# Designed miniproteins, single chains, continued (3): the designs that were tried, part 63

Each design is a single chain, and the fold is of that chain. pLDDT is the mean over its residues in the fold that is shown.

## One batch from the design tools (miniprotein)

Design m10310
Fold by ESMFold2-Fast:
Structure m10310 (fold): chain A 61 residues (1-61)
Amino acid sequence: EEVRKYAQKSLDAAAAGNVEEARKYLDKAIEIAKQSKEPLSVEDANLITAAALAVIGAELE
């Protein structure tokens, strides 16, 4: 799913220290999730949460 793809890209960017790219991918994942006709799976919701926490942690340093 597109949501999972962008959430994973956000995590990868945060791990690489690229905070701005991580934030952009996180925002994209959230936008796609909001526009989806289907409810998010637990796995996709957990991945978005993990990406959000990683981005916040990176931004605070």
Scores: mean pLDDT 78

Design m10311
Fold by ESMFold2-Fast:
Structure m10311 (fold): chain A 81 residues (1-81)
Amino acid sequence: MEVTVTTEDGKTYTARVEGDKVTISPEAKGYATVTLIGDKLAITIFDPKTGETATVVVDLRTGEYTATGNPKVKSVEVRPA
């Protein structure tokens, strides 16, 4: 499974889930963290330009998500890997 978060500033953050293994795109490793808890994926993004933090929690079973913070989340895509 692949989760792609796009923020309003046009930046894209991709996390890949394969079983219990989670990887985040190499470009995001310095300023984003990802945690898998059961069927939920939490992605926390730090924007070094603004100093702000956005958090996205995605239900991998349903594709539903909740987003808070800044930069504002424009879209979240959940795709089979």
Scores: mean pLDDT 76

Design m10312
Fold by ESMFold2-Fast:
Structure m10312 (fold): chain A 64 residues (1-64)
Amino acid sequence: SLAERLRRALIEEGVPEEVAQEAADILARLLAAGVSEEQAIEAALASVPEEYKEKARRAAEKVL
């Protein structure tokens, strides 16, 4: 799934597993609710702590 791909990409970029899992859970929930892929990814990345936001952006680019 896109959420699982995002979780793995976040971990590969150096985001802690717990943070990556939370972002992936948010993405999965929004997609299930009918939110667009682009908007759901933006919301998931917004949930990431400031110190990991740059790494999260790179991870998102890999899965899009």
Scores: mean pLDDT 85

Design m10313
Fold by ESMFold2-Fast:
Structure m10313 (fold): chain A 60 residues (1-60)
Amino acid sequence: SPVEEYIKKLKEAIKQKASLEELKELFENLVKEMEEKNVDPKDLKKFVEEALNLIVEYAE
């Protein structure tokens, strides 16, 4: 799934102890890349939901 590749990039940044600001910037850049590649809207939605959950958990 294309979603898995993009989620792996976020998880890698979290492992490298990226700041919350860096994670938000990465998230925005990954969303733009997925939109430019015309990824299925359902996959984009799934990525957004999973990515936001990861970022929120990290911020807590």
Scores: mean pLDDT 82

Design m10314
Fold by ESMFold2-Fast:
Parts: structure tokens; C-alpha cells; sequence
Structure m10314 (fold): chain A 100 residues (1-100)
């Protein structure tokens, strides 16, 4: 999958301490965010599956089985926020690593 390939390239850039390449792949992942959200929404709508994620406010894993399109939309919005926070955290960690 395109997202998985970009994540692997980001991991390789991190391993090589290549900040420029890492920033490039992070931007590409952010550009793909609308597509990621649409695919996640489709999978939950078609599969009616339980979605498990870590809630930093509750400091625990939360399971959500969306019963309506509105609930699916909320889960997708939360997933987008968490992905963006993860990418920002990776970039910050890499910037600190290359300064050493």
C-alpha cells in the first residue's frame, strides 16, 4: 500500500538521520491524509468493525464500534489527529537526534 511504502521510507530516512528525506515523506503522508480518511471510513462502513485506538486523555485503549455514519466520521477525525501528532513527534525526535 502507498501509505505503508511511505512509512517504510520514513523509517529508513530516520535510521539514516536524513532529515530532508524524512520531512519529504511526512509531507507526502499529510497530502495523502484525505485518502487515508476516506479508506478508513469505507472500511468501517462496509465491515462495521471495532476500531481500537489509544486515547491520551483517558490514558488507555478505547474500542469503538460505530453504529452510525456520524460516529464513523468522529472516529476518522480522531484518527487523522492522532496520525498528524505521530508524524510531528517523529519529526521532532529526528531533529533532536541529528543535533547530537
Amino acid sequence: MEVQELMEKLAEAYKNKDLEEAEKYIKKLEELMPKIKEELRKEMTEGKREYVYYDPEKKTFVSVTPESEEEIDKVVEEAEKRIKEYLEKVLKALKEEVKK
Scores: mean pLDDT 72

Design m10315
Fold by ESMFold2-Fast:
Formats: C-alpha cells, sequence, structure tokens
Structure m10315 (fold): chain A 57 residues (1-57)
C-alpha cells in the first residue's frame, strides 16, 4: 500500500509521457513498461502518490 520512491518516480514519468491522466491506462502502462502492479490501489491513492512525489522535488 506504500509505494517506494522508484515506483512514485515511474508513476510520474508515465503520467508525463501519456500527457493526460487516465487511471486504467496509467495502471496498464506501468505494468507493461515498468513491471509495477498497482491493481490494489484506488484512483485517489494513485493521485496521492503522485502528489507525495511532487512534494519531494
Amino acid sequence: KVLTEEEKKALYEALKKLGYFDFEELKEYLKKEYGIDLSDLTEKELLDAIVEYLKTL
């Protein structure tokens, strides 16, 4: 339920590459390209992870 810094970074990079937020497409992209399975996360938890990563920048 707690993402690592590398997972948060991959999530942010994926979002930036897609250029838009689509919860289902983002999860599929991360699984295919980075091997990160976020199927247990809600849309809110995914957004919270992105916000937390941005706070560390």
Scores: mean pLDDT 75

Design m10316
Fold by ESMFold2-Fast:
Structure m10316 (fold): chain A 65 residues (1-65)
Amino acid sequence: SIDVELAEGMIRIAGSALGVLEDVEAEGDTIKVKLKEESEDSKRLKEMAKKVAENFGVKLEFEIL
């Protein structure tokens, strides 16, 4: 859906700017956020992603690589 695509795009932009994002994948109504590491910047990305997901009504999963 457009809401999933918008949420994925916003999370990808934020994660790339913070330098902690490995990848973002959408599966149905769920966005999978793959993080390079667990750090203060990755925690910041998680909080930003949660707000985006809540606003667009999509589900989130996080994976640390």
Scores: mean pLDDT 84

Design m10317
Fold by ESMFold2-Fast:
Structure m10317 (fold): chain A 82 residues (1-82)
Amino acid sequence: GGSAAGGLLKSAGEQLLKTGCAAAKGAGESLLAIAETQGENIDCAQAGVGLKEQGEKLKSEGCGCAGDELLTAGSQLLSLGS
């Protein structure tokens, strides 16, 4: 937990919105909401798993760059939570 995890989720969410990929928009908005609502109380292990799952979905939907960003962010969160 802590501000580092919240900052990572916020950065990933903003990056997804910048890609302009329609399928990534919902994911980006969701990440910003999680960073806003959970902030310091983010479960890094649970959030990391969720980001990796969403990254794989975005890649399958044609948003490869956005999906790769989420897979990377998810792996980083898992590392922080382990």
Scores: mean pLDDT 78

Design m10318
Fold by ESMFold2-Fast:
Structure m10318 (fold): chain A 91 residues (1-91)
Amino acid sequence: MAPVAEVTVVLSREEYERVLAGDEQVIDETARKAAEAAMKALRDTGAPFAVAQVVDPEGRLLGVAVAEKGDTFENAYEKARELIREAVRAR
């Protein structure tokens, strides 16, 4: 299997509830944090893929952001935003 770097982004309960409520500002901030974490993991590890798992304080998974070697921050951010929005729609 290809090596993957994993990082966890922990939201406060308030941030988690606001994302579930469809607060676009908090969704955008969450996507930015997840993209930054994934991009940092790629740089720090040299892995071809990085996954940032976005969780609440109880460890409930909200969504994941994926970055791959050669991504720009803007590409990673856009992917993270869409994945978080899809996770919100799926509930």
Scores: mean pLDDT 80

Design m10319
Fold by ESMFold2-Fast:
Structure m10319 (fold): chain A 68 residues (1-68)
Amino acid sequence: SEQERLRLLGEASELLHEGLEAYEKGDFETARKHFEKARELLSRLPPDDPAAQEMRALVDKGLKTLEE
C-alpha cells in the first residue's frame, strides 16, 4: 500500500540520517548498523521505485565507504 511505502521510506530516511551522524562522529559500528537496517527496509519496496532507488544508492555508498 502507499501508506506502507511511505512508512518504509520515512524509516529508511531517518536511519540514513542517524547513520551519517554516527559516521561523522567516528562511530563506524553504529553507522553500519543504521545503514544495514535502512537497506533491509528498502529491500521491501519494488526495485523500480524511484525514491527507494535513490535511497538504496545512498545506503550502498555509505556501506561501501565503511568497508574501505
Scores: mean pLDDT 85

Design m10320
Fold by ESMFold2-Fast:
Structure m10320 (fold): chain A 94 residues (1-94)
Amino acid sequence: MEEEARKLLEEGRIAYNQGKYDEAIELFKKAIELAPPDSEIYAEALVNLGEVYLKKGKYDEAIKAFREALKVAPPDSPIYKRAQALLEEVEKKK
């Protein structure tokens, strides 16, 4: 399950880089479903999902995803810092 979640995370990132935002959302949601709760990959999938919502102008969904990531990511981790910075960015745009 974790290996499959990592593969979906990578596929979602590729879709995002290609501007395929709806496909990226589906892939990141699948990664979240398969990732162990409170794992690094779960937090990464949430941050990536939030970034796609931000690109689509779905600020409320982006905020929700980033806040969820901050609850599960270790406070000193790179993923926590990224989620915090992105949350601050999206709150300024809303």
Scores: mean pLDDT 84

Design m10321
Fold by ESMFold2-Fast:
Structure m10321 (fold): chain A 84 residues (1-84)
Amino acid sequence: GNEELIKKAIELLKKAIEAAEEGKLEEAIKLLLEAAKLILEGEPDKIRGIALALRIIGAIILLEQGRVEEAIKELKIIIEILEE
């Protein structure tokens, strides 16, 4: 895989958490969509990449529903998985 793309995706996920914590939901969603794209391109395991991208879409849905704390929890888990 492309380790640089995964590292960039992790940085974007961390920025998305900061934006979500500040109530900047539109910014958070934009960062999450960019991170999902980088994961799909950079993850060497295609199925793992798809699974992680779908989990990011799930976090976006939580943000759109105002379930910000649940979205942040999910994003922190995704970061832990990517940092393995």
Scores: mean pLDDT 89

Design m10323
Fold by ESMFold2-Fast:
Structure m10323 (fold): chain A 85 residues (1-85)
Amino acid sequence: MSPELQKKVEQIKKSLEEIKKLAEEAKKWDKDKAVEILQGLEDYVQRMLQTLEDLQKETGEDLSETIKEVKEVLEEIKKELEKAK
């Protein structure tokens, strides 16, 4: 994997950690505010997933592990949204 691609993957992993913190913090806010934030995080994580898929296609590098982590976080956010409805 190129150093540039590796750096991008590491940035994505750090962003996922911050997203998890934001989702947890949102539980302490009012329900309407929490839903708004979680919907924003869902969109953001979906964009991260698209970026990783595009990078995998362009570079030919196997990013399946990182893609799996992003999908896992996306599923967690979707589950919290379903509960907040």
Scores: mean pLDDT 80

Design m10324
Fold by ESMFold2-Fast:
Structure m10324 (fold): chain A 56 residues (1-56)
Amino acid sequence: SLDEVREAAREFARARQAGDYKKAIEHAKKVSELIQQSPDREAALAAAREGVAEAR
């Protein structure tokens, strides 16, 4: 779902900010998989951008 994309992207951005590269890679893979599985790729990409923005 779009909420899962947003959440995974938020976790990715937080892990990156914390310097936890292993966790950042895991969340990045999850974001990629969710976007690929989405019937609306543009909406999924927008949700990912939102999640990254919310990570502060």
Scores: mean pLDDT 83

Design m10325
Fold by ESMFold2-Fast:
Structure m10325 (fold): chain A 88 residues (1-88)
Amino acid sequence: GAHPKYVIKVKLKGVPVSKITEAVTDVVTKHKDLVEKYTIDLDDSGGEIVVVFKKGTPQDTAEAVGKEISEALTKLGVVVTGSQYVAA
């Protein structure tokens, strides 16, 4: 079955990867009943965060969780260069 995803592309702007990982993990843990898995693929300059939601998660719900992650990252000084909902 198809899993919806939310993809967030970032530039770290000197924010440590450990702080970004903590912020993403905190939001994902809060929404553990909605999240199937996630990946954090970051170097010192930037990269990509992918959240895979459980089958049947509505688009508006997936986008709300993705926005919560983006807002947490922006508060740390990270620049979100792109964000996208990906249907199954």
Scores: mean pLDDT 88

Design m10326
Fold by ESMFold2-Fast:
Structure m10326 (fold): chain A 89 residues (1-89)
Amino acid sequence: MELLLKAIGLLLRLIGLEFELELLKKSDLPPEEKLKKLEELLKEAEELLEEVEELAKEGEDPLVERALEKAKELIERLKKEIEEVKKKL
């Protein structure tokens, strides 16, 4: 059960970051400020991915595999948003 509890914790943190990205997308912040916040979210998502990859080394678990997939998807979405905002600078 230890691996499952850790995976749930990481998934909840990932959901939090996805929520922050959606709020940032809906905000009327200046492009420069939006870029800074997106880069901060990307750093947090990359750190979370590292934690998920470390957990994956402890054993095979479908929830850990799902967290790994979602973390990678979030990082790609953040990179695309950063590129779109950079075009407005």
Scores: mean pLDDT 83

Design m10327
Fold by ESMFold2-Fast:
Structure m10327 (fold): chain A 89 residues (1-89)
Amino acid sequence: SAMEQQRIAAEALVEIVYYAKTGDAELLRERLKKLGFSEEQIELILEQMEETLKKLSLEEIVEAIKRLLETLPEEIREEALERLEEVLE
């Protein structure tokens, strides 16, 4: 369903923030693979994030991700924001 795809996207965004914080590319690959992303999609995400991390601080990345999550349905947004707070501790 569209809601399920949005929930997967929200979970992926939270994992991307954790990667931005830790630099753990292997963990990001494993987590995105479990969410159903292809190897091609994962490599594209990693390349995009490597470029982003050269230009933006962690704080700027977190704020950008929060803005993206705000476009999602309330239930999905709340779950993702709670998870985001957990990974930022």
Scores: mean pLDDT 86

Design m10328
Fold by ESMFold2-Fast:
Structure m10328 (fold): chain A 58 residues (1-58)
Amino acid sequence: AEEELKKFLEEETGLKVNDDAIKQAIDSLEDLKKRIESVEETELTKKIKKLIEIIEKL
């Protein structure tokens, strides 16, 4: 589950998972996913918007 989640985030955001600098990115990604699923306001829209923004920023 965690591995699939990590891989999904890597592909969606384009972030790698295996470096000191990347550790900060992982923490941010996991926090982001938790917020997206937990906020419940407009999860679909917010999730898509957040993912797009992160991908474009990278």
Scores: mean pLDDT 58

Design m10329
Fold by ESMFold2-Fast:
Structure m10329 (fold): chain A 86 residues (1-86)
Amino acid sequence: SLEEVKEEVEELLKRAEELLEKLKEEKDKKKREEILKELEEIVKKAKEILELLKKVAPPEELEKFEEKLKELEEKLKEGREIYEKQ
């Protein structure tokens, strides 16, 4: 259902936030790389969800999902900046 998809995307956002906080505290380069890869997988999954929704969801619901995807992409960008700085 559309509600279940909304819950899945909200869980992806929550997971991305948790990973970003872990990345800020992590000092081991290999573990930081693994965290960044998980963030990349979350964004990829969200993009796949959006592509499926484009075929089924009303335009107003699609706009909300596009906003959430943009938020996830911003978190990934922040994660990359943290990784490069350290």
Scores: mean pLDDT 82

Design m10330
Fold by ESMFold2-Fast:
Structure m10330 (fold): chain A 61 residues (1-61)
Amino acid sequence: NEEARKRLLELIGRILDIIGDIIEIEQEIKKYGETPELLAKKEELKKELEKLKEELRNLDL
C-alpha cells in the first residue's frame, strides 16, 4: 500500500520533529530553569506527540 507507506513516513517525520522540539525545550529548562512558559510549551508538545502516536497506532498497513 503506497498510500499507507506515504502516510507512515509523514507521521514518522512529524513525530521526529516534535521529539526534537521537546528535547530543545528540556535543554532550555535545564539551562534557564523551570518557567511556567517552558513547562506549558513542553506539555503542549507532549500532547501533540501523543496524538501523532495514536494516529500511527491506528494506521492501516
Scores: mean pLDDT 81

Design m10331
Fold by ESMFold2-Fast:
Structure m10331 (fold): chain A 92 residues (1-92)
Amino acid sequence: DKEAEQYLWLGFLLYQAGKYDEAIVWFEKAIEKATDPLLKGLAYYYLGLAYHQKGDFEKAAESFRKAAEIFAPVDPEFAQYARKLAERVEKL
């Protein structure tokens, strides 16, 4: 998933720069192109972080739940972590 990896990396750099709206666009593109579950799950996780930083807690929780679903068969520990993040954000 070379394109999805590049889009995820660009989104991450924008996220670190505080450019959350731009980061969201590239995380969504990474999700669309990703065939690797780990990459797709990571893209949803970072999408959740970006929405959380914007105060969109509903979209953040949704993104964390999607990450948890995708990670469940490949990384159960990270799936549980993402699920707990969704639960926490839903209470905000």
Scores: mean pLDDT 87

Design m10332
Fold by ESMFold2-Fast:
Structure m10332 (fold): chain A 56 residues (1-56)
Amino acid sequence: LKEEALELIKKAEEAVEKGDYEKAQEYLAKAMKLSEKLSQEDRDEILKKAQEVYEK
């Protein structure tokens, strides 16, 4: 689950680099839903990395 959420964040980063913000938002939303099933510590890590995706 955590690895799957991290992979989705990586895909979101690639989408942002290509200017595909719609796909980036979709990948981030999927990663966020997966993070809800993780421990609070893992969820916080996923949330932090997701926020970094918007830093262009």
Scores: mean pLDDT 77

Design m10333
Fold by ESMFold2-Fast:
Structure m10333 (fold): chain A 94 residues (1-94)
Amino acid sequence: ARAEAEEAFERALEAARRAEEAGRAGDAEGAARAAGEAAEAGREAMRAWAAAGDAAGAAAAGVYGVGGAAEAAILAGKAAGNREAYERALEAAG
């Protein structure tokens, strides 16, 4: 449903922000965890909007939710120098 998609999208955006903040702080584990949450919520929003027939909403959830998680994962990996945490975050974002 549309309301479920909107709630999932909000969760994805908040998780992406947490991942970015953790990455900047050098917390690779926290960034990877939050990036995973953002990707999962983003995918949930995409499915919910697609099911509601809202292709534009589904596309936005993919770009901002999953894309944001991928950017946070890259930042976390580089900041911490932790390849394993970076790879885990990328898997969660993909």
Scores: mean pLDDT 67

Design m10334
Fold by ESMFold2-Fast:
Structure m10334 (fold): chain A 60 residues (1-60)
Amino acid sequence: SMTAEELLARGKELVAEGRELIKNAKNQQQLNEGIGRVLRGIGYAVEAGLLSGKSIDLSK
């Protein structure tokens, strides 16, 4: 299993990647890809919070 620290790190990376994809989206498919990555990143951060019992900030 991934540690809470590993899940948070991956979550932050996915949110950053998704935001960049949304910013550079030229069509609906690219926008949906970016949104999907942001949602996956949020999921990783939520899992990290559940495992550690701590609040997680995705903006840092």
Scores: mean pLDDT 81

Design m10335
Fold by ESMFold2-Fast:
Structure m10335 (fold): chain A 73 residues (1-73)
Amino acid sequence: GEADAAASRRAAAQAAAMAAAGEHSGLYTGWNEAFKLGGAGEEARRAAREAAAHGQRGDSVAGYTWAKRAFEL
């Protein structure tokens, strides 16, 4: 719902701010919270899966780019 979407965007913004500060644990916590709330559409969830896949490959730059895109959708 709208409240879940707003909470998801707030969690994503906090994760992005923490990542910019070098707090990578905050980034992953924010991802988990955003997607648990179910406020993201299917395209956003697909982008989040791409971010995770890039992270597993050690491609942190692409991973971050996909995560940011997920929260823009």
Scores: mean pLDDT 60

Design m10336
Fold by ESMFold2-Fast:
Structure m10336 (fold): chain A 63 residues (1-63)
Amino acid sequence: MNKELIEKAIKKYEELIEKLKKGEKKIEENSIYGNKISITLSEEQAKEYIEQLEEIIEILKKI
């Protein structure tokens, strides 16, 4: 797999985790298909999502 693409994905997920950890329920990120996406999560959903993102980052780091 392309290392640059993997590194870019990891950085995006790390930034998202930081926002969620700060208690920001509304997150904004760039779509891989273009344009910005805004998502609003509950506190429970944000905690769940952080855990999932951390798992994804761990998997990506093993590639």
Scores: mean pLDDT 70

Design m10337
Fold by ESMFold2-Fast:
Structure m10337 (fold): chain A 76 residues (1-76)
Amino acid sequence: MSPAELAAAARGLAEGLARLAEEAGAEELARRVREAGERLARALEAGDLAEAERLAEEAEPAVEEVIERARKAGLL
C-alpha cells in the first residue's frame, strides 16, 4: 500500500473503534482512539514506520478497552 492508503486505513480503523466506544457510552475513550489514529496516520504518511509501530503498540490498551466495553454493551 502507498503511505496515503496506509494512513487512510489507520484513520478508518480508528473511526470504527471510536463509533463502537460511542455506542457503548464511552465518549472520552472514542476521542482518545481518534487522536491515536490520527497520530498513527501522520507517522505512516511521513514514512516513519518505527514511530508508527510504537504508536500502534501504545494504542493497544485503548483498543482492548473499546472491544471490552462494546462486548459488555452487547455490540459484539
Scores: mean pLDDT 83

Design m10338
Fold by ESMFold2-Fast:
Structure m10338 (fold): chain A 67 residues (1-67)
Amino acid sequence: SMLEERIEQLKRLIEELEKTLGSVEKALELARAAAEAARAAGDLATAEAGDRTVEAFERELEELKKL
């Protein structure tokens, strides 16, 4: 039935959104780790660039949560 087909389409969309959310969360974790490593090494310019990357991924997560 059309209803069953629509339910399957929605399930696939939810799965893709969950994958995207997980990927952004992993990227955020890696970006934080990289910024912290740069800071520990005394590379403040790289640490600041990493902090900006973290902020960008945090904004992306907030947008995904609004879906």
Scores: mean pLDDT 80

Design m10339
Fold by ESMFold2-Fast:
Structure m10339 (fold): chain A 60 residues (1-60)
Amino acid sequence: SQTFTVSFSNPNKQIAAALAIIGEFPDASITLQGDTLTVTFSGSADQIAELKATLDAFSS
């Protein structure tokens, strides 16, 4: 499994990222704490790349 922790300057983007990950990767474990979003997921390299791309898109 892979774990990603991402900080967000905008809470609306943090919530949007969490919802996007839940929709795309329903088996992912998600924790929201303060301005951070922590996601743990077990999947293929392609699925992990897509997960990372989604997080990066919302955190930029």
Scores: mean pLDDT 82

Design m10340
Fold by ESMFold2-Fast:
Structure m10340 (fold): chain A 82 residues (1-82)
Amino acid sequence: IEELEKEIKEVEEKIKKIEEEIKKLEKEIKELEEKLKKEPSEEIQKKLEEKKFELEILEGLKGIYVGLLNILKKKKEELEKK
């Protein structure tokens, strides 16, 4: 049971880190969108697309870890019942 609690904490910490990176990227994307509205630039457009792609990757990773967290929590509940 304690080993599962440690794994749950590790996955929760990874999720928190990914959420922090997502928030950081969202802020960068907004800043780039504002710049692009003031001055259309291929360089800014390219950076915006790159940041959006990074955001998609991080959202995907978050989904994987959330799924793993749910599995670990269910396994803990089952073991506590016995």
Scores: mean pLDDT 82

Design m10341
Fold by ESMFold2-Fast:
Structure m10341 (fold): chain A 89 residues (1-89)
Amino acid sequence: MSPEELAEALRKAAERTREMGEKAAASLSDPEAARRVLELTERAAELLLKAAEAAERGDMEKARELAEEAERLAQEAAEVLHAAQEAEA
């Protein structure tokens, strides 16, 4: 994957992460859980955009590190979503 292709993929991932976070938060009855999901997914999207910038500069190591951190935050958001949905059931 070229730096340009990776940057495009990361920007697309950031858009998807934000959209998924908004939809997930809208599905929750608990305002605190909804806010936490939004905060985590917005932060993950920001890190993916920073990873895209690093990739464009050819800093592939930094791009990978930032993308990994974004993935960790997205996983935390998924765990919050799952716990909130389980509490509503």
Scores: mean pLDDT 84

Design m10342
Fold by ESMFold2-Fast:
Structure m10342 (fold): chain A 56 residues (1-56)
Amino acid sequence: GAAEKEALIKKAEDLAVLGAIRNPEAGAELGKKVGEAIKAGDYETALAYGEKAAAA
């Protein structure tokens, strides 16, 4: 539902921010991919990119 999508978006964005704090260069690249996936409505892909950003 809408609440589930909102939670996935928020988690992906939070993870992308965390990645940018840890490694600004790699985090910024993955953060762009998170934003693109959200705009495309692909929230699962956005979450995956966010997780990669946070793990970098």
Scores: mean pLDDT 78

Design m10343
Fold by ESMFold2-Fast:
Structure m10343 (fold): chain A 60 residues (1-60)
Amino acid sequence: SDEYVESAINAIEQALKDTPVPKELIDKLIKDAEEQFEHLSEEQKQKIIEKLKEAAEKYS
């Protein structure tokens, strides 16, 4: 499960790195990911959201 979460985060970071997007779209992607992973534990979901925000700030 943790391995899967890390793999998913890495794939998202790679996508954001290759395609710069506006902050507004990043915020929507974070919300979409939050809904996509609603079945994960609160801790796992928070980890994904945190990494998405970090990547968004770095590549936006």
Scores: mean pLDDT 66

Design m10344
Fold by ESMFold2-Fast:
Structure m10344 (fold): chain A 87 residues (1-87)
Amino acid sequence: SVPTAAQLKSSIIGFLRLASRSFEKLGKLELAEKLREVAERLQTASVEEAIALLEETIEYLKKYSDSPEVKSLVEHLEEQLEQLRAA
């Protein structure tokens, strides 16, 4: 079955929190803080606000796309964004 917008948001929030912890362990504190902030903002965001916030976050992360970990994160978020737009 296709996930609901609410289920997708919950999944994205959980993923961003895990990614934040991973980047913190790698010493990438600015990225860790940004991902934590985005996860917190997503909790209260409408679907439309969540789409806009994810687009902004993907654009921000692309500045660091020379990192394989950031590239993988961007690819995952782009897939989630496509699903959220379809929901």
Scores: mean pLDDT 85

Design m10345
Fold by ESMFold2-Fast:
Structure m10345 (fold): chain A 73 residues (1-73)
Amino acid sequence: MYEKTLTLDVAPGEAELVSRAIRVAARHLEEKTGVPIEVETKIEGNKLTVTVRSEDQEVVDQVLAAAKAIAAA
């Protein structure tokens, strides 16, 4: 199983919205690929830590890329 952690700086008050958007993106990718994806999020002030686990490294990298895009939007 592959595991990667990413810490994102988020705007004040947006950590929960960003976290939810990342989880939705991960579920969509899981449905599309058929590969199980585990996502854990931790909110610490203006920082969001996202941990992604899957049997497929490419899937993990795709979720992390989506997380970065969502946080930047």
Scores: mean pLDDT 83

Design m10346
Fold by ESMFold2-Fast:
Structure m10346 (fold): chain A 63 residues (1-63)
Amino acid sequence: GAAAREEARRQLIERVKGLAAEVKKQYPDAKVTIDVGRTRIRLTIEFDGKTVVLEATVDELLA
């Protein structure tokens, strides 16, 4: 239901923010960007000329 999806989305956002903070703490020069969509959250990490993109969907938490 909508309530379960919203809760899953909040939990996912919290986890992604925690991961982003941890990355920034370990690699202060890294550019960390979080893009929050309705069903998808994207974490982009740019460091030392490298780019890593991690994506997670809310539907994966409800599967």
Scores: mean pLDDT 75

